Designed miniproteins, single chains, continued (5). Designs and how they scored, part 7

Each design is a single chain, and the fold is of that chain. pLDDT is the mean over its residues in the fold that is shown.

## One batch from the design tools (miniprotein)

Design m16213
Fold by ESMFold2-Fast:
Structure m16213 (fold): chain A 65 residues (1-65)
Amino acid sequence: EPVVLEYKNLTPERALRVVEEALARGARVTLTVDGEEHEITSLAEAREILAKHADKKVDVTVTFP
């Protein structure tokens, strides 16, 4: 069964580190910022989204198989 980890109210820099580790482990990653969910497939995609929201808090949901 899938294991879901939720990280709340992260800075963009902390969120990027969580995304990097999760993607390295083959997990599914979703970023939530400004009430919008973004499914992340690459670290570059996460960087682009986080750069647009540099002064905001971000939630990261990591789902392992």
Scores: mean pLDDT 83

Design m16214
Fold by ESMFold2-Fast:
Structure m16214 (fold): chain A 87 residues (1-87)
Amino acid sequence: MKKEYEDALEKIEIAEKDLEELKELVKKDSSLSVEELERALEVLEGNLKKLLEHYKPKLSKEEYEEIEKKIKELLEEFKKLVEEKKK
């Protein structure tokens, strides 16, 4: 694989791991507010959009589509976490 693709995958894997840790924290700590989770989601969306823009000229179309798909899946999981906390 190209080094840029491997670097992008590594950054996504770190974000996925951080989300899993956050899911466990939300289940254990009821003091986390919906507003705090919504702010965290907004920051993550911004960071992941910047990551996509940075890698777009460096990756092939296939590699870029793979990264974009993983990012969309990660953001949808975070949105589900926020929605579950609202209930």
Scores: mean pLDDT 79

Design m16215
Fold by ESMFold2-Fast:
Structure m16215 (fold): chain A 74 residues (1-74)
Amino acid sequence: SLEEEREREAARQQAERFERQGDRYFAQGNYQLAQRAYDLAAQGYEHAGDRERAERMRQKAEEARALWEAQQAA
């Protein structure tokens, strides 16, 4: 339906915003916030039906988590 298509497009746009936010936090070394942003982006891309981007976001979230854990251990 047109309503479902609008919902998918809105989810994609929101996911893109969270991905950009995650990338900014990651570049700043704020890995905890980067992980959260990437998790939200993955969820948004799933709702948009974009499985490939959702999986990429999960991988970025895992990387951010590992880097955050390394910061805590240092």
Scores: mean pLDDT 90

Design m16216
Fold by ESMFold2-Fast:
Structure m16216 (fold): chain A 82 residues (1-82)
Amino acid sequence: GVIVKKEQVRNLLVAKRRQVSLEEIEALLASFPGDQVDVASLIALLKLAAKQEDSPGTTTPRALDYRNLAKVLAETFGVPLD
């Protein structure tokens, strides 16, 4: 998979976030050891976070933000969203 520096991913997610907090971004990045992130794994975590934020029958603004961040990573680093 595509492996990138945590700082590069952090800067991108911080710039593109709307509802997701800085602390939530850091918590996601803390799931990865060292100073690097596997982009496909981070996209999977963002998709999981989006599903956890959805209410039955309703898409939340937070869930939409997590999905948007996953899309931004996929487009920026050339990784599939599927």
Scores: mean pLDDT 82

Design m16217
Fold by ESMFold2-Fast:
Structure m16217 (fold): chain A 63 residues (1-63)
Amino acid sequence: SAAADAIQAMLLAGEAAALLEEGRLEEAKRKIDQARSLADNASSQRITPDILARIDELEAAMA
């Protein structure tokens, strides 16, 4: 469901943030890619804009 995809996207974004703090950049990128795909599938969910903003922040931190 879209709600489940939004929850999974949040969890993956959190995992990516932890991996970035550890300097595990390639693993963080994979988690961010997965999170973005799930968030895009959950575009109708109220929380999705906040998830996408978090993903954008994490991507900016890697640039």
Scores: mean pLDDT 84

Design m16218
Fold by ESMFold2-Fast:
Structure m16218 (fold): chain A 70 residues (1-70)
Amino acid sequence: SEEEKEKIKEELKRIVDEIQKLVSANPDTPILDRMRVIAISGEVMFADSLTLEQLKKILEEAKELYERLK
């Protein structure tokens, strides 16, 4: 549903914002993790064009990255 899609977009934006803060606070963040943050941030820019299933997949990837970096 559109309501479910909006909730996932909001959660994804929140998690990506937290990830960006962690990377900014840690100069030792591995380059591969920095590249992953850039990739996810790019995907979030086009979130309105993505399906619910694509958004769920990106959210899982963002959550895994957040758990690694915190």
Scores: mean pLDDT 84

Design m16219
Fold by ESMFold2-Fast:
Structure m16219 (fold): chain A 86 residues (1-86)
Amino acid sequence: SMNRERLEQILQGGLALLGRLRKRAEELNDEETLEEIDRAEREILSRYKELASKPVITQEDVDNFEQEVLKRLYEIHKRLAEREKK
């Protein structure tokens, strides 16, 4: 299914971006943001497993998952960007 392939692409891209954000947080010694990244990773993986277990993955499932991942990435990126200014 193209929708299943897209979910996997979103997951892989999201995890790769979280890995880059984790490196930035480590360089800043930002333990609070590291904990938030670990939580985001667990929640994203849990949501992916839930959706991947469905017999049929809809376009709405894909769109919602992408929005959830992007929102988490944006919130973490914004926090780190503000800390890097100080």
Scores: mean pLDDT 88

Design m16220
Fold by ESMFold2-Fast:
Structure m16220 (fold): chain A 95 residues (1-95)
Amino acid sequence: MTYLAEVVRLYDEVKRLFDEGKLDEIEEKAKNSKKYRIVAALVALERGDFELAEKYISTLSEEELNEARTIAWLLGLPDEVRQKLDELIEKKKKE
């Protein structure tokens, strides 16, 4: 499995769970996987749930936040979503 194929699979799963309102399932999976947590933060940003995105971002290390930027680029997320991700990362660095 390639890295890109893995993150695309996770992204599709997280989007489906958000659409189905299964936030508890997303939260449980995010507790056990840093990659899942990154993808959950990105999907939350894409949906405009900035509070949930900030919650997940707050649990990530600097290395994981850099991986989140890479994943957002690989997934082809809109400029607005990527800009909001950078804003939240910069906010976290001040605390």
Scores: mean pLDDT 81

Design m16221
Fold by ESMFold2-Fast:
Structure m16221 (fold): chain A 61 residues (1-61)
Amino acid sequence: MPTPEQRRQARALGMASAVTGEPLSKEEIEELAKKLGTSPSTVSKYIKEGEEEAKKLIEEG
């Protein structure tokens, strides 16, 4: 099961990706999932959550 820290790390990467305009590759997501001890689908979900949060902050401007 993913820890709260793993969720924050994945969401932070999603936010960074949204800000830079460079999406994370499938291979980067798979390697991150292996390092965090979770599934690529779980990491992808948290990355998307971070992207949505960043999008809200950008669109509020």
Scores: mean pLDDT 76

Design m16222
Fold by ESMFold2-Fast:
Structure m16222 (fold): chain A 94 residues (1-94)
Amino acid sequence: SKAEEAIELAEEFKKKKDYTLAVEALSLAAIEYALEGNYEKAYELLEKAIEVAKEAKDEGSEATAKGIRRLIEEKNEKALKEAKEELEKRLKLS
């Protein structure tokens, strides 16, 4: 699935110590699972993304992951789809 591909991409970025892109890839995977209705997996991935951002001391990436978690909690499908498009665009540029 696209979510599984994003998780694999996140692991590659972690190996390269590119923690910002790793958080973005985990966040993309979380959005994919949320849009599929798998909220449990979406929240699990966002907690991992927040942990990675905290360990990297990347306040911007932490805010991004927390923002996406909030959109999922609010069931804001339109904003989740917009966030997905922006993350896909950014990850393709890496």
Scores: mean pLDDT 86

Design m16223
Fold by ESMFold2-Fast:
Structure m16223 (fold): chain A 90 residues (1-90)
Amino acid sequence: KLSKEEIIELFLELLAEETGVSVEEVRERLRAGYEKLKELAKKYDTELAKYVLNTEFEELLYDLALAVAEALKKANELTPAQERFLKALE
């Protein structure tokens, strides 16, 4: 079975292929989004805000990768990149 780090890298490769940018650029954009979410979360006392504030970037990427995989398994149509991502997780 794949490690957490391997799953994160596969997810970043999927996003890079789908967006047409490098894995490096995807990682940078996601980190920028994460920092913005943390700043926004500081203003709210909700379970979602607590999750964001208590979850490191790599943990959040892993959780997101698994959530996307679950959503893709229920999708009627998949791109070739999405199909490869799901097969790699098996």
Scores: mean pLDDT 84

Design m16224
Fold by ESMFold2-Fast:
Formats: sequence, structure tokens, C-alpha cells
Structure m16224 (fold): chain A 78 residues (1-78)
Amino acid sequence: MEEELRELLERLREAIRAGDEEAVFELLKQISEVAKSASPEVQRETAEELRELAGELPAGSNARLALLTLSKDLEKMA
């Protein structure tokens, strides 16, 4: 996985655990921009990490839906 994406995913995990929804959405935007220009392999790895992180969020939350939506979009592009 690209170093930039790894760093962004770590920041996303911290924001999720802190309950900072605004930071979660901002980090998802950054992850989306970087991941969409990455290789199909990196896109799949990023999608898997996002799906795993979505499990840390409450079911039915907008943040969880956003993570799962981006994960699915990256899998379809790969």
C-alpha cells in the first residue's frame, strides 16, 4: 500500500476512535482522491481497510455508510 494512503488510514482510525465525524469525512475525501489515482491493487487493499474500519462505527451512521460506499466504489474501479 502507498505510504500516503497508509498514513491517511491511520489518521482515519484515530478520528473514528475519537468520535470526530467531521475529521472522518475530511479524511475520506483525501483518501478518495489519493486512492482513485492509485493502482488497482492499492485500490483493493484500501477498500479492504475501509470495510474493516467501518466495523468500528455504529450501524446506520452516516460515517459508516460513507466508508462502505467508498470501499465499494474502489473495488468496482480496481
Scores: mean pLDDT 82

Design m16225
Fold by ESMFold2-Fast:
Structure m16225 (fold): chain A 89 residues (1-89)
Amino acid sequence: SKLSLEELAKLAEESGLTLEETIERAAEALVGNAKKLIEAGAKRVEFDLSGLTPEVAQRIAEKAREIAEEKGLPLEISLEGDTIIVSEK
């Protein structure tokens, strides 16, 4: 079964985190890993989110875009189906 926002919120609480903090940590890790791979010569980095519901995947993608923009990173971030795609601008 896919992990929903409600299930993620419960797991976050069990770890002493809020739902928003958990999404932010996931997005930060995603952006950080994509940046490292692109700096190493990758043209495109794909993250499979098929284990998450569309609502969770969308929240992570939106937070990842926010983080990339706030940090001034030259990254394009898109959500295509269950996959987050990160490429260099």
Scores: mean pLDDT 88

Design m16226
Fold by ESMFold2-Fast:
Structure m16226 (fold): chain A 69 residues (1-69)
Amino acid sequence: GAAEYQEALAKATEFAKEYLEGLAKHIEEEYGGTAKLTEVDETHFVLEAEVDGEKKVVELDGKELLRLL
């Protein structure tokens, strides 16, 4: 039902945020790069990273993750 969807979406959103926060830390600590995490909306996050002069973008949305789980 709607309540089950909201709980699943909240968990998927938390997973997306924690994953990208972990990636940002890993990039900064392991590779000496830079990472910026931006919250586009309540479920959608963008990580902008620079490693060895290369810029990369990783995007995760809790709504899209629910479709894969």
Scores: mean pLDDT 82

Design m16227
Fold by ESMFold2-Fast:
Structure m16227 (fold): chain A 85 residues (1-85)
Amino acid sequence: STPEAEAAAAGLDVAPAALERRSADSPEARALLDRLVALAERHGAGIREISLGPRRFHLELTLSPAAGAAFGEAIAEIVAHLERA
């Protein structure tokens, strides 16, 4: 019932990452989510939606082809971290 759910649904910039950091109970996971947001800002990409359930996450974003590889790497690190947790 907190505004984070609506922010995640709207899905631009920091708001989804804030909700996901709340769901990610470790400093390492929060750092990885911060890295995703920083990459979006740096490359002019928009995070449209991000949602974490207890056993899955969903990410939707718009980016140029040049930014794709950097985003893929950051997402893979988040997935690997969550699988270890």
Scores: mean pLDDT 56

Design m16228
Fold by ESMFold2-Fast:
Structure m16228 (fold): chain A 62 residues (1-62)
Amino acid sequence: MALERARERALRAAQAMAKGGVSGRVTATAVDLESGKVAVAEFEVNADGSITLVREEVAPLK
């Protein structure tokens, strides 16, 4: 659940950057306090407007 939310947020931001002609890396985090987990998703917007999934990770909250 948290990973899906992080991925959706990062992808939405990456799509907005690509539409605006901006290249770069975007990272989003989602925290699920009830399950004690944090999820991270990272996308890269390339100069040609393509979007690549760079990293996704789920870890316990400290």
Scores: mean pLDDT 79

Design m16229
Fold by ESMFold2-Fast:
Structure m16229 (fold): chain A 77 residues (1-77)
Amino acid sequence: SALLEEAIRLTGAYWGAKYGAEKVKAYIDELKAKFPELTEEQAELLKKGAEEGETTPLEEIEARARALAPAVEAAAA
């Protein structure tokens, strides 16, 4: 779903902004090896998010996450 893909990408962006894209990508590869339930598509979305997040202000990432909250709540109900 587009909502889930955006949530995964934003998670990667948050990590990328805080820790840097290369460190986050290495960690995602480690997680994928340890947790096979993490799909290749999800891992790629996290890595793409991390690259975008490294050059994006954290406040912008947080604002985008807050904008998704009503849709996430509606989908969970």
Scores: mean pLDDT 80

Design m16230
Fold by ESMFold2-Fast:
Structure m16230 (fold): chain A 109 residues (1-109)
Amino acid sequence: SAAVAAARAALRQALTDFYSKVIEAVENGDEEAFDKAIEEGRQAMRAHLDALAAAVPPSKRDEVRAAGERLIQAFIDLAKAIRNGDKEAYDKAVAELQRASRELDAALA
């Protein structure tokens, strides 16, 4: 539906905005800006996920919420791995992000 497409696009934009703010904070060595980006980004991404879940049929809402929450957490874990220079955590976060993204795509099919 048009509502699902719009909500999906809004969530994608929120993920992109979150990533941009996190990278900027890491490049500047600004720990306060990083922590703020995590807090504000999580809230914004969850709000858009709630809108996406509301736009799908009731039978799909729990599946979409669960997949979306895993995707949001994977982005946050990736952000923390980048900030900490933790290669092992980075590799794990990238793998989880790819898995969670596929799960959300499947839930929306």
Scores: mean pLDDT 87

Design m16231
Fold by ESMFold2-Fast:
Structure m16231 (fold): chain A 73 residues (1-73)
Amino acid sequence: SAVDAALEEGIRQAEKLIDQLYKNKNAEGLRQMVQELDKLIEYVRREFPDATAVIARLEELRKRAEEVLKEVE
């Protein structure tokens, strides 16, 4: 569906941005990314609690951003 395509594109763009921030050693950008992903995960958990697969993918993105942030610091 168009919604599924938009979600996959959004995740792909977020992954690309995390990689770019990591390559640029942009710790502040990575902290902001973790913060924004935390807010998005909380929103999805509250409004769409049955979207377990989406929540899991967002949690993986957050974990990746946090791991590369630790490597940059």
Scores: mean pLDDT 84

Design m16232
Fold by ESMFold2-Fast:
Structure m16232 (fold): chain A 93 residues (1-93)
Amino acid sequence: MIPAFSEEELQEELEAIAELLREIAERLAAGEVDRELAAKLAAVYILAAALSAGGHEELARRVQEAVREVERLIDAGRLEEAAELAERTAEEL
């Protein structure tokens, strides 16, 4: 059983998610669509799931929705727009 996150635990998780999103944005801006990008996207979903379990379900949902849109833009070949969305999502955390 996972207890609700403290304010400090919440900030640590948000910082970890923001760092991953910035790394995703940097890779997308470089045109690097590889297994490492896929692993970083998966890691954001894992951290968002932990955020939800820690009592921040709405914030987790917003992060998950943003990452799904990043994936949609990647699939559409819109890497620059995907990078901009990832960076913006990181800034909003």
Scores: mean pLDDT 84

Design m16233
Fold by ESMFold2-Fast:
Structure m16233 (fold): chain A 66 residues (1-66)
Amino acid sequence: MSVEELKAEADREIDRLRAALAAGNQEEFTKHLLRLGKIINELIDKGEEDLALEYAQRARDVVAAA
Protein backbone atom coordinates (compact mmCIF):
# COMPACT_ATOMS: atom_id res chain seq x y z
CA MET A 1 0.00 0.00 0.00
CA SER A 2 1.32 3.47 -0.91
CA VAL A 3 1.51 6.40 1.56
CA GLU A 4 -1.41 8.06 -0.29
CA GLU A 5 -3.49 4.85 0.02
CA LEU A 6 -2.58 4.64 3.75
CA LYS A 7 -3.70 8.28 4.23
CA ALA A 8 -7.03 7.56 2.49
CA GLU A 9 -7.60 4.44 4.65
CA ALA A 10 -6.60 6.31 7.85
CA ASP A 11 -9.03 9.16 7.03
CA ARG A 12 -11.78 6.56 6.45
CA GLU A 13 -10.99 4.76 9.74
CA ILE A 14 -11.04 8.09 11.67
CA ASP A 15 -14.52 8.83 10.21
CA ARG A 16 -15.70 5.30 11.12
CA LEU A 17 -14.25 5.71 14.62
CA ARG A 18 -16.26 8.95 15.08
CA ALA A 19 -19.42 7.25 13.78
CA ALA A 20 -18.98 4.27 16.13
CA LEU A 21 -18.50 6.58 19.15
CA ALA A 22 -21.57 8.66 18.18
CA ALA A 23 -23.62 5.44 17.89
CA GLY A 24 -22.26 3.97 21.16
CA ASN A 25 -21.13 0.91 19.19
CA GLN A 26 -18.22 -0.52 21.20
CA GLU A 27 -17.62 -3.44 18.75
CA GLU A 28 -17.24 -1.11 15.73
CA PHE A 29 -15.16 1.33 17.82
CA THR A 30 -12.65 -1.42 18.77
CA LYS A 31 -12.55 -2.77 15.18
CA HIS A 32 -11.77 0.64 13.61
CA LEU A 33 -9.33 1.64 16.36
CA LEU A 34 -7.33 -1.57 15.72
CA ARG A 35 -7.40 -0.99 11.94
CA LEU A 36 -6.20 2.61 12.40
CA GLY A 37 -3.38 1.36 14.68
CA LYS A 38 -2.19 -1.03 11.94
CA ILE A 39 -2.19 1.82 9.38
CA ILE A 40 -0.23 4.08 11.80
CA ASN A 41 2.37 1.31 12.31
CA GLU A 42 2.73 0.88 8.52
CA LEU A 43 3.28 4.66 8.15
CA ILE A 44 6.06 4.42 10.80
CA ASP A 45 7.60 1.45 8.91
CA LYS A 46 7.65 3.63 5.74
CA GLY A 47 9.46 6.47 7.58
CA GLU A 48 6.34 8.69 7.70
CA GLU A 49 6.72 9.36 11.45
CA ASP A 50 5.22 12.90 11.41
CA LEU A 51 2.18 11.67 9.47
CA ALA A 52 1.80 8.67 11.83
CA LEU A 53 1.92 11.04 14.84
CA GLU A 54 -0.73 13.28 13.19
CA TYR A 55 -3.15 10.34 12.77
CA ALA A 56 -2.42 9.07 16.31
CA GLN A 57 -3.23 12.56 17.67
CA ARG A 58 -6.43 12.75 15.57
CA ALA A 59 -7.52 9.38 17.04
CA ARG A 60 -6.84 10.64 20.60
CA ASP A 61 -8.84 13.82 19.87
CA VAL A 62 -11.81 11.73 18.66
CA VAL A 63 -11.70 9.56 21.82
CA ALA A 64 -11.28 12.62 24.10
CA ALA A 65 -14.34 14.31 22.49
CA ALA A 66 -16.54 11.30 23.37
Scores: mean pLDDT 85

Design m16234
Fold by ESMFold2-Fast:
Formats: sequence, structure tokens, C-alpha cells
Structure m16234 (fold): chain A 50 residues (1-50)
Amino acid sequence: MRVQERLFVGDGRTVSGELVEVRGNNWVLRDADGKDHILPKRNMVLLGDL
């Protein structure tokens, strides 16, 4: 099942989108606007029920 994933970024931001790639220590999320967000794993917590 594919649902939007929500990640907390350690600086207080929350990013919602579809996980399109895991690249070493970074996750790449694509939001509803088609923007790609490159997020370092060490600064993030997954907040969804995924």
C-alpha cells in the first residue's frame, strides 16, 4: 500500500510526500507539487503509521 509519508526534519520541519528513493544517508521525498526533498536520515523521524 502506498500512502503519503510524513517525516519530521530535526530543525522542526515536517515534510509530506511519497518516498521515491533512499540514497545512502538521505531520503528523497516527492511532494504533491512534484518537488523533491532530500532529507538526511540522521535528522529525521518518520511520523506516519507506515
Scores: mean pLDDT 62

Design m16235
Fold by ESMFold2-Fast:
Structure m16235 (fold): chain A 57 residues (1-57)
Amino acid sequence: GPPLPLSPRAEELIEEGRKILEEATNAEQVAEGIGHILRGIGESIELELRRLKEEIR
């Protein structure tokens, strides 16, 4: 199916996390990069869930 729509905020969080991971030299930086990516994904899921809630009302 089509990919989940990404908000500009979600795209920024994923891109920032990717950059952090590319430059990571320790476990803390890896966790920070992963955290940014997961937040971006969470934003996309929240947007879709809000759309579904409106559809079932």
Scores: mean pLDDT 75

Design m16236
Fold by ESMFold2-Fast:
Structure m16236 (fold): chain A 111 residues (1-111)
Amino acid sequence: MEKTETILKRLRQLIESEVRREFPGESDETLAQIIDDLMSLMEQVLTILRIVKSRGGDVEEKAAEILARVTELLAREIAASTSPAAQERLRKVERIVETAMQTLVTLLKEE
């Protein structure tokens, strides 16, 4: 239980830093919403990866599969967008998700 809270705390610190760096012009309310949405995604991913680890599965392989699916969904939204600003926003989110996934896998392996 306590190990999950430690991982999520480190992920939140990373995501907050990356979101503030990529979106310096956004409102505090918008930044908080992006951070909370990304943390919700990371909590679900952590739960899946812990189940995989507990069953002797390949955590890196499963994380790569999840990341590929998230990246594909974001790519579809980017392609469907008619706004250059919206496309750039989605590309920034994709970069943050990739960094967060790499960090999550590293932290989970350290357990």
Scores: mean pLDDT 82

Design m16237
Fold by ESMFold2-Fast:
Structure m16237 (fold): chain A 80 residues (1-80)
Amino acid sequence: MAAEIRELLERERPAAEAELAELIARSDPAEAARLRAEYAAVVETAEAVAEMYEAGKSDEEIRAFLAAKAAEVAAARAAA
């Protein structure tokens, strides 16, 4: 599982980064900044999930982590 997630991330990253670069090139500065931040957050979360699988964490623990991250995002949006 963990190795498959890392392989998927490594395989998909060049295409995702190319798409992001195209979007940034044609976006206004504010939207470009938002797109960069969103992509960075997605990559960070995916890396954390891969590390949890490598550490032998259960699917339940990983789901709890993702739920906590979703709650953090919702709380930040409510506070803004």
Scores: mean pLDDT 74

Design m16238
Fold by ESMFold2-Fast:
Structure m16238 (fold): chain A 71 residues (1-71)
Amino acid sequence: SEAAKIGEALLAVAGATREAIKAVIAGGSVEEEIQRVVDTTREKLASDPELAEKAAEDAALGIRLAAEAAA
């Protein structure tokens, strides 16, 4: 079903965001990790562009806040 596909895509985005947060806490590039997650989010949620942009914005904010907290 379409709802199940969206659910799987959101889990993949959450996983990518978690790995990006781990990478920036370990001293990785905040902007490069944000770009990777944003690109993944737009690809995985291409069927729902409005949801894709909201999820990408939320992921980017989460990564930036994690980097700031780790500094």
Scores: mean pLDDT 85

Design m16239
Fold by ESMFold2-Fast:
Parts: structure tokens; sequence; C-alpha cells
Structure m16239 (fold): chain A 86 residues (1-86)
């Protein structure tokens, strides 16, 4: 229903305010690639899971031919967020 769609928008807006870009990217991966609900995706957000996702994501960027500077910047962003969760 339209009301449920509006509730989903408010939930996403809250996530944008509370989560970092690395965390949002991982949540998006779980939702759109693995088919998890936002609730199930949030339950899987751990330092260990984020580190494993980072390694997979950096490999994908390298395989797709992204510049080394972009890959290193992405790695740094993920490592900073993982450290905050530990």
Amino acid sequence: SMERALEAVEEVKKLLDELSIPELLYIAYLMYVKGLSVEEALKRLTPEALREFMEKYLKLLEEEGFPQSSIEATKKAFEEEIEKLE
C-alpha cells in the first residue's frame, strides 16, 4: 500500500542519517544481491562481515578496472568504519 511505501521511505531516511557510506553499500548489497529484508541485512552488520564484504568489493573494483587511487580510498573508508564498530 502507499502507507507502507511511505514507512519504507522513512526507514531508509533514518538509515541514511545513522549509517556510513560503507555500511549503506553493504546493506544495499545484502538487500539487492542477496535478497534480504532491511531488518535481516541490519542484523548481519558486524565488523567481520563488513571486512569480508570490503575484500570482495575491492576485488570487484580491481577486476572492473577502477583506478588504484579509487580502490585505496574505498579501502580506507571501509577500514575507518570497521575500526569504529570494533
Scores: mean pLDDT 79

Design m16240
Fold by ESMFold2-Fast:
Structure m16240 (fold): chain A 96 residues (1-96)
Amino acid sequence: AKVENLEVTSAGADSATVKVTATGDGVVLVYVEAYDAETGGLVGFGSARGAGTYTFTLLGIPAGATYVVRAGASTDAEKGTEADAWSEPVTVTSQA
């Protein structure tokens, strides 16, 4: 499993749009996670099944927050959101 690309295409006051490309044999789940940079709390999540390129819209992000976005790919559906490969993290600040 490999995450080849993670791109934040827009960041609004309460939302972010994230494009992810995941590749590799046996990829069954692709995740996007957004975590508050100060607290480590989850502020956004998206998932898709199988390898491919996906666009996720993350809703409910706190206005003016700084958060870290990362994407994961898993070959094991039983692991839930525990990924076998992760992207480099991207730090984003939401609009106030």
Scores: mean pLDDT 77

Design m16241
Fold by ESMFold2-Fast:
Structure m16241 (fold): chain A 102 residues (1-102)
Amino acid sequence: MEEIKKKILELLSRAIDLLVEAAHTAPPEVRERLMQLAARLGDIQLRIENATSKEEILEAVDEALRVLDEGIEIVRPYNPDMADELRRIKEELEKLKAELEK
C-alpha cells in the first residue's frame, strides 16, 4: 500500500503542476476554474497523505479522477498536448486504483 500511495501522490503532484501551467497559458475566462481544480487536487493529495485506510485512499482517488476529467475537457480546446498528458496521468491513476481494489 505505501508504495502505491507514493505513486498516487507523485501523479497528483504532476497533475497539479500541469493544471497550474495550463492556467497561465489559458484565456482569462477559464484560468480561474483551472486554478480551482489544481487547488482541489491539492486538497485531495493532503487527504491521501493523511489517509489511514485503503477505503479513504480509494474515495480520494475517485474524486481526483473526476477533477482530472473536468480539467482535461477545459484544457483540450486550448492545449491538446497538455490535455493528452493529463489523460495519461488519469490512465496511470486508474491502474493504481485497480491495484488497490485487489
Scores: mean pLDDT 87

Design m16242
Fold by ESMFold2-Fast:
Structure m16242 (fold): chain A 100 residues (1-100)
Amino acid sequence: ARGRALAEELRRRIDEFVEENYEPLKEKITKNAEKLGNKPFTDEQIRNYLRWIVDVAVAGFPEFVSEETLKAMERIAEIFRELGLDKEAEVVENLIKKYR
């Protein structure tokens, strides 16, 4: 019961943090893509990517987490770091540690 409440609070905080940084994150992703290869991301690609991040970060609290989910979370943390979003990366990394 109490453990569930803490998990829900953590989920809400992560979701809120991602949503609060949605616009600047979208801008940074677009600029970084252009910088690397003159290949801008579409709004749909950015949206699907952000949803995937939220889905993985919020993916629930089963007694076990799949290896695929953990790999997805690791990649998301890497991307945040590459974009200079160290705070967001740290949040995802802490989730990985808790699930593992």
Scores: mean pLDDT 60

Design m16243
Fold by ESMFold2-Fast:
Formats: structure tokens, C-alpha cells, sequence
Structure m16243 (fold): chain A 74 residues (1-74)
């Protein structure tokens, strides 16, 4: 699936992932693009934080959806 990730700076990145890909895999891709360690990132669907072991499909993420990514509380 293709998803748009809203980054902490207000920009977007578009990622192509399998719908069985985990949130952890999404964080890894975002980390590659932003230059941040994946473990320092939190991912959100609206106001709901997503867990690393959750698949994008199980989280209700669909092709063309927008999800948020930002720093873990620091």
C-alpha cells in the first residue's frame, strides 16, 4: 500500500509498503528519510498511537491514507 506520513515539521513523505508491514517497518523507513533512529519515532493514526508490533492493515491503515509521525516524548 501507499501511505502519506505527516512528519513532525509539517512536511509529508510518501511510502510504498505491504499492507502486512508492521508499524516498526514504517518507522524504519521514516527514520531513513528523516535521518532519525526509528526507536525515537512515534506513529499516530489521528490521536491514536500505533504499536510497533501492529500491522498497518490491523491498524486500519489503507492505500492513500495519511498517518502522523513525530518524536517520542523527550
Amino acid sequence: MRVRVALEDGSFVELELDDDATVAELKEKVGEITGRPAEELAVFAGDRPLKDDETLRAAGVRDGDVIGAGPKSS
Scores: mean pLDDT 78

Design m16244
Fold by ESMFold2-Fast:
Structure m16244 (fold): chain A 64 residues (1-64)
Amino acid sequence: SSNPLADKLERALLSEDEELARAAIREYLAGGGDPAQLRKIAESLRAAGREDKAALIEEALAEA
């Protein structure tokens, strides 16, 4: 099923706006998003060469 928070997160991560990405990650977690799914997204981003975006997710998970 479509998850509006996950859709917003994906769009923010595809943007080059780092603050938008941080806000979307925090909103995803605050909205009850699964931290395990964020880890999988970070792994996929690293595999795609987007270590910059993966680091934003890892930072948010470390703060939780």
Scores: mean pLDDT 81

Design m16245
Fold by ESMFold2-Fast:
Structure m16245 (fold): chain A 58 residues (1-58)
Amino acid sequence: NIIDKIIKEAESLVKENKNLSDEEIKDLLKEKFEDTLKKLSTEDANKVTTEISNIIKK
């Protein structure tokens, strides 16, 4: 499942970069997943974006 893989990648990046600010992590995630998110359906892209936002805010 591509959505689960993106979420796991995002979680891994957040954990690996705990010393970065939320802003820096958001930029990193946008750069890494921008192309993949464009290939997803609107509803799937929204689900992934929401989950990533929750991971960063937590």
Scores: mean pLDDT 76

Design m16246
Fold by ESMFold2-Fast:
Structure m16246 (fold): chain A 96 residues (1-96)
Amino acid sequence: AEKKEALEFGKKHQKVLDLVNEKEISANSFEEDIKKGEEALKEAGDEFSLKAVKEYVEALKNKDQKKLKEIEEKLLEVFKKVLLAENKITEEQAKA
């Protein structure tokens, strides 16, 4: 139950997660990818999401695949911490 709740929580923030998980950087769509990142940053409206999306946009500008992976992991970690703080998951589930 708790594992499913953690996944469902992530799905509710899917728009931000989708931008972080979309690792396809196209030379032809580079400007459009940056624009999408900026719009998501504006819509996020919270400190953790804003920081993650800002780092994502910066990584896109630099075409840095390593940074993109780090941002994805940070965003997922933020969701785990929120769920843990709300007693929705255990520390063991957060580490899984």
Scores: mean pLDDT 54

Design m16247
Fold by ESMFold2-Fast:
Structure m16247 (fold): chain A 76 residues (1-76)
Amino acid sequence: AEASVTVVLRLEGAGTLTLDITAADVDAWEALLDPLVAGLRDAGLRVVDFEITVEGDDPRMRALAERLRALLAGLQ
């Protein structure tokens, strides 16, 4: 079954960012998580709220979602 992770980020003063990640993208997103979070922090952007939806049972996609959840919580 195809696995996906959908992330909806509400940023203070910067609107809403939506990420739609499929299992085909997992290698790229594993590499991009830390740069993305660093970029948001360096830009002074605060995460007001976020929603993460995981579909399927791919362990890498679930691990990616959990990493995102922890990193984004650190930006609140």
Scores: mean pLDDT 81

Design m16248
Fold by ESMFold2-Fast:
Structure m16248 (fold): chain A 73 residues (1-73)
Amino acid sequence: AGKAIVTLAAGSTAKAGDVGRVQTSGKQALVVFYQTGAIGVVTALEGEIKFGDKVTVLEDAEGGTAEAVIEPG
């Protein structure tokens, strides 16, 4: 597993250290946000991630979800 660049959705509450879940092709993967802000970066903790996958933050300060999209490179 490697690092991937993500585009954070409008209203995202994701922070560095947050754990996200990725659903792709019927499988789940886990990522951690290494960096957020103008450029988001995630690294895979478990499973396989691919370009275009959606990331939902599992922990945030308001108990909501933040979306991000994994960019091609």
Scores: mean pLDDT 62

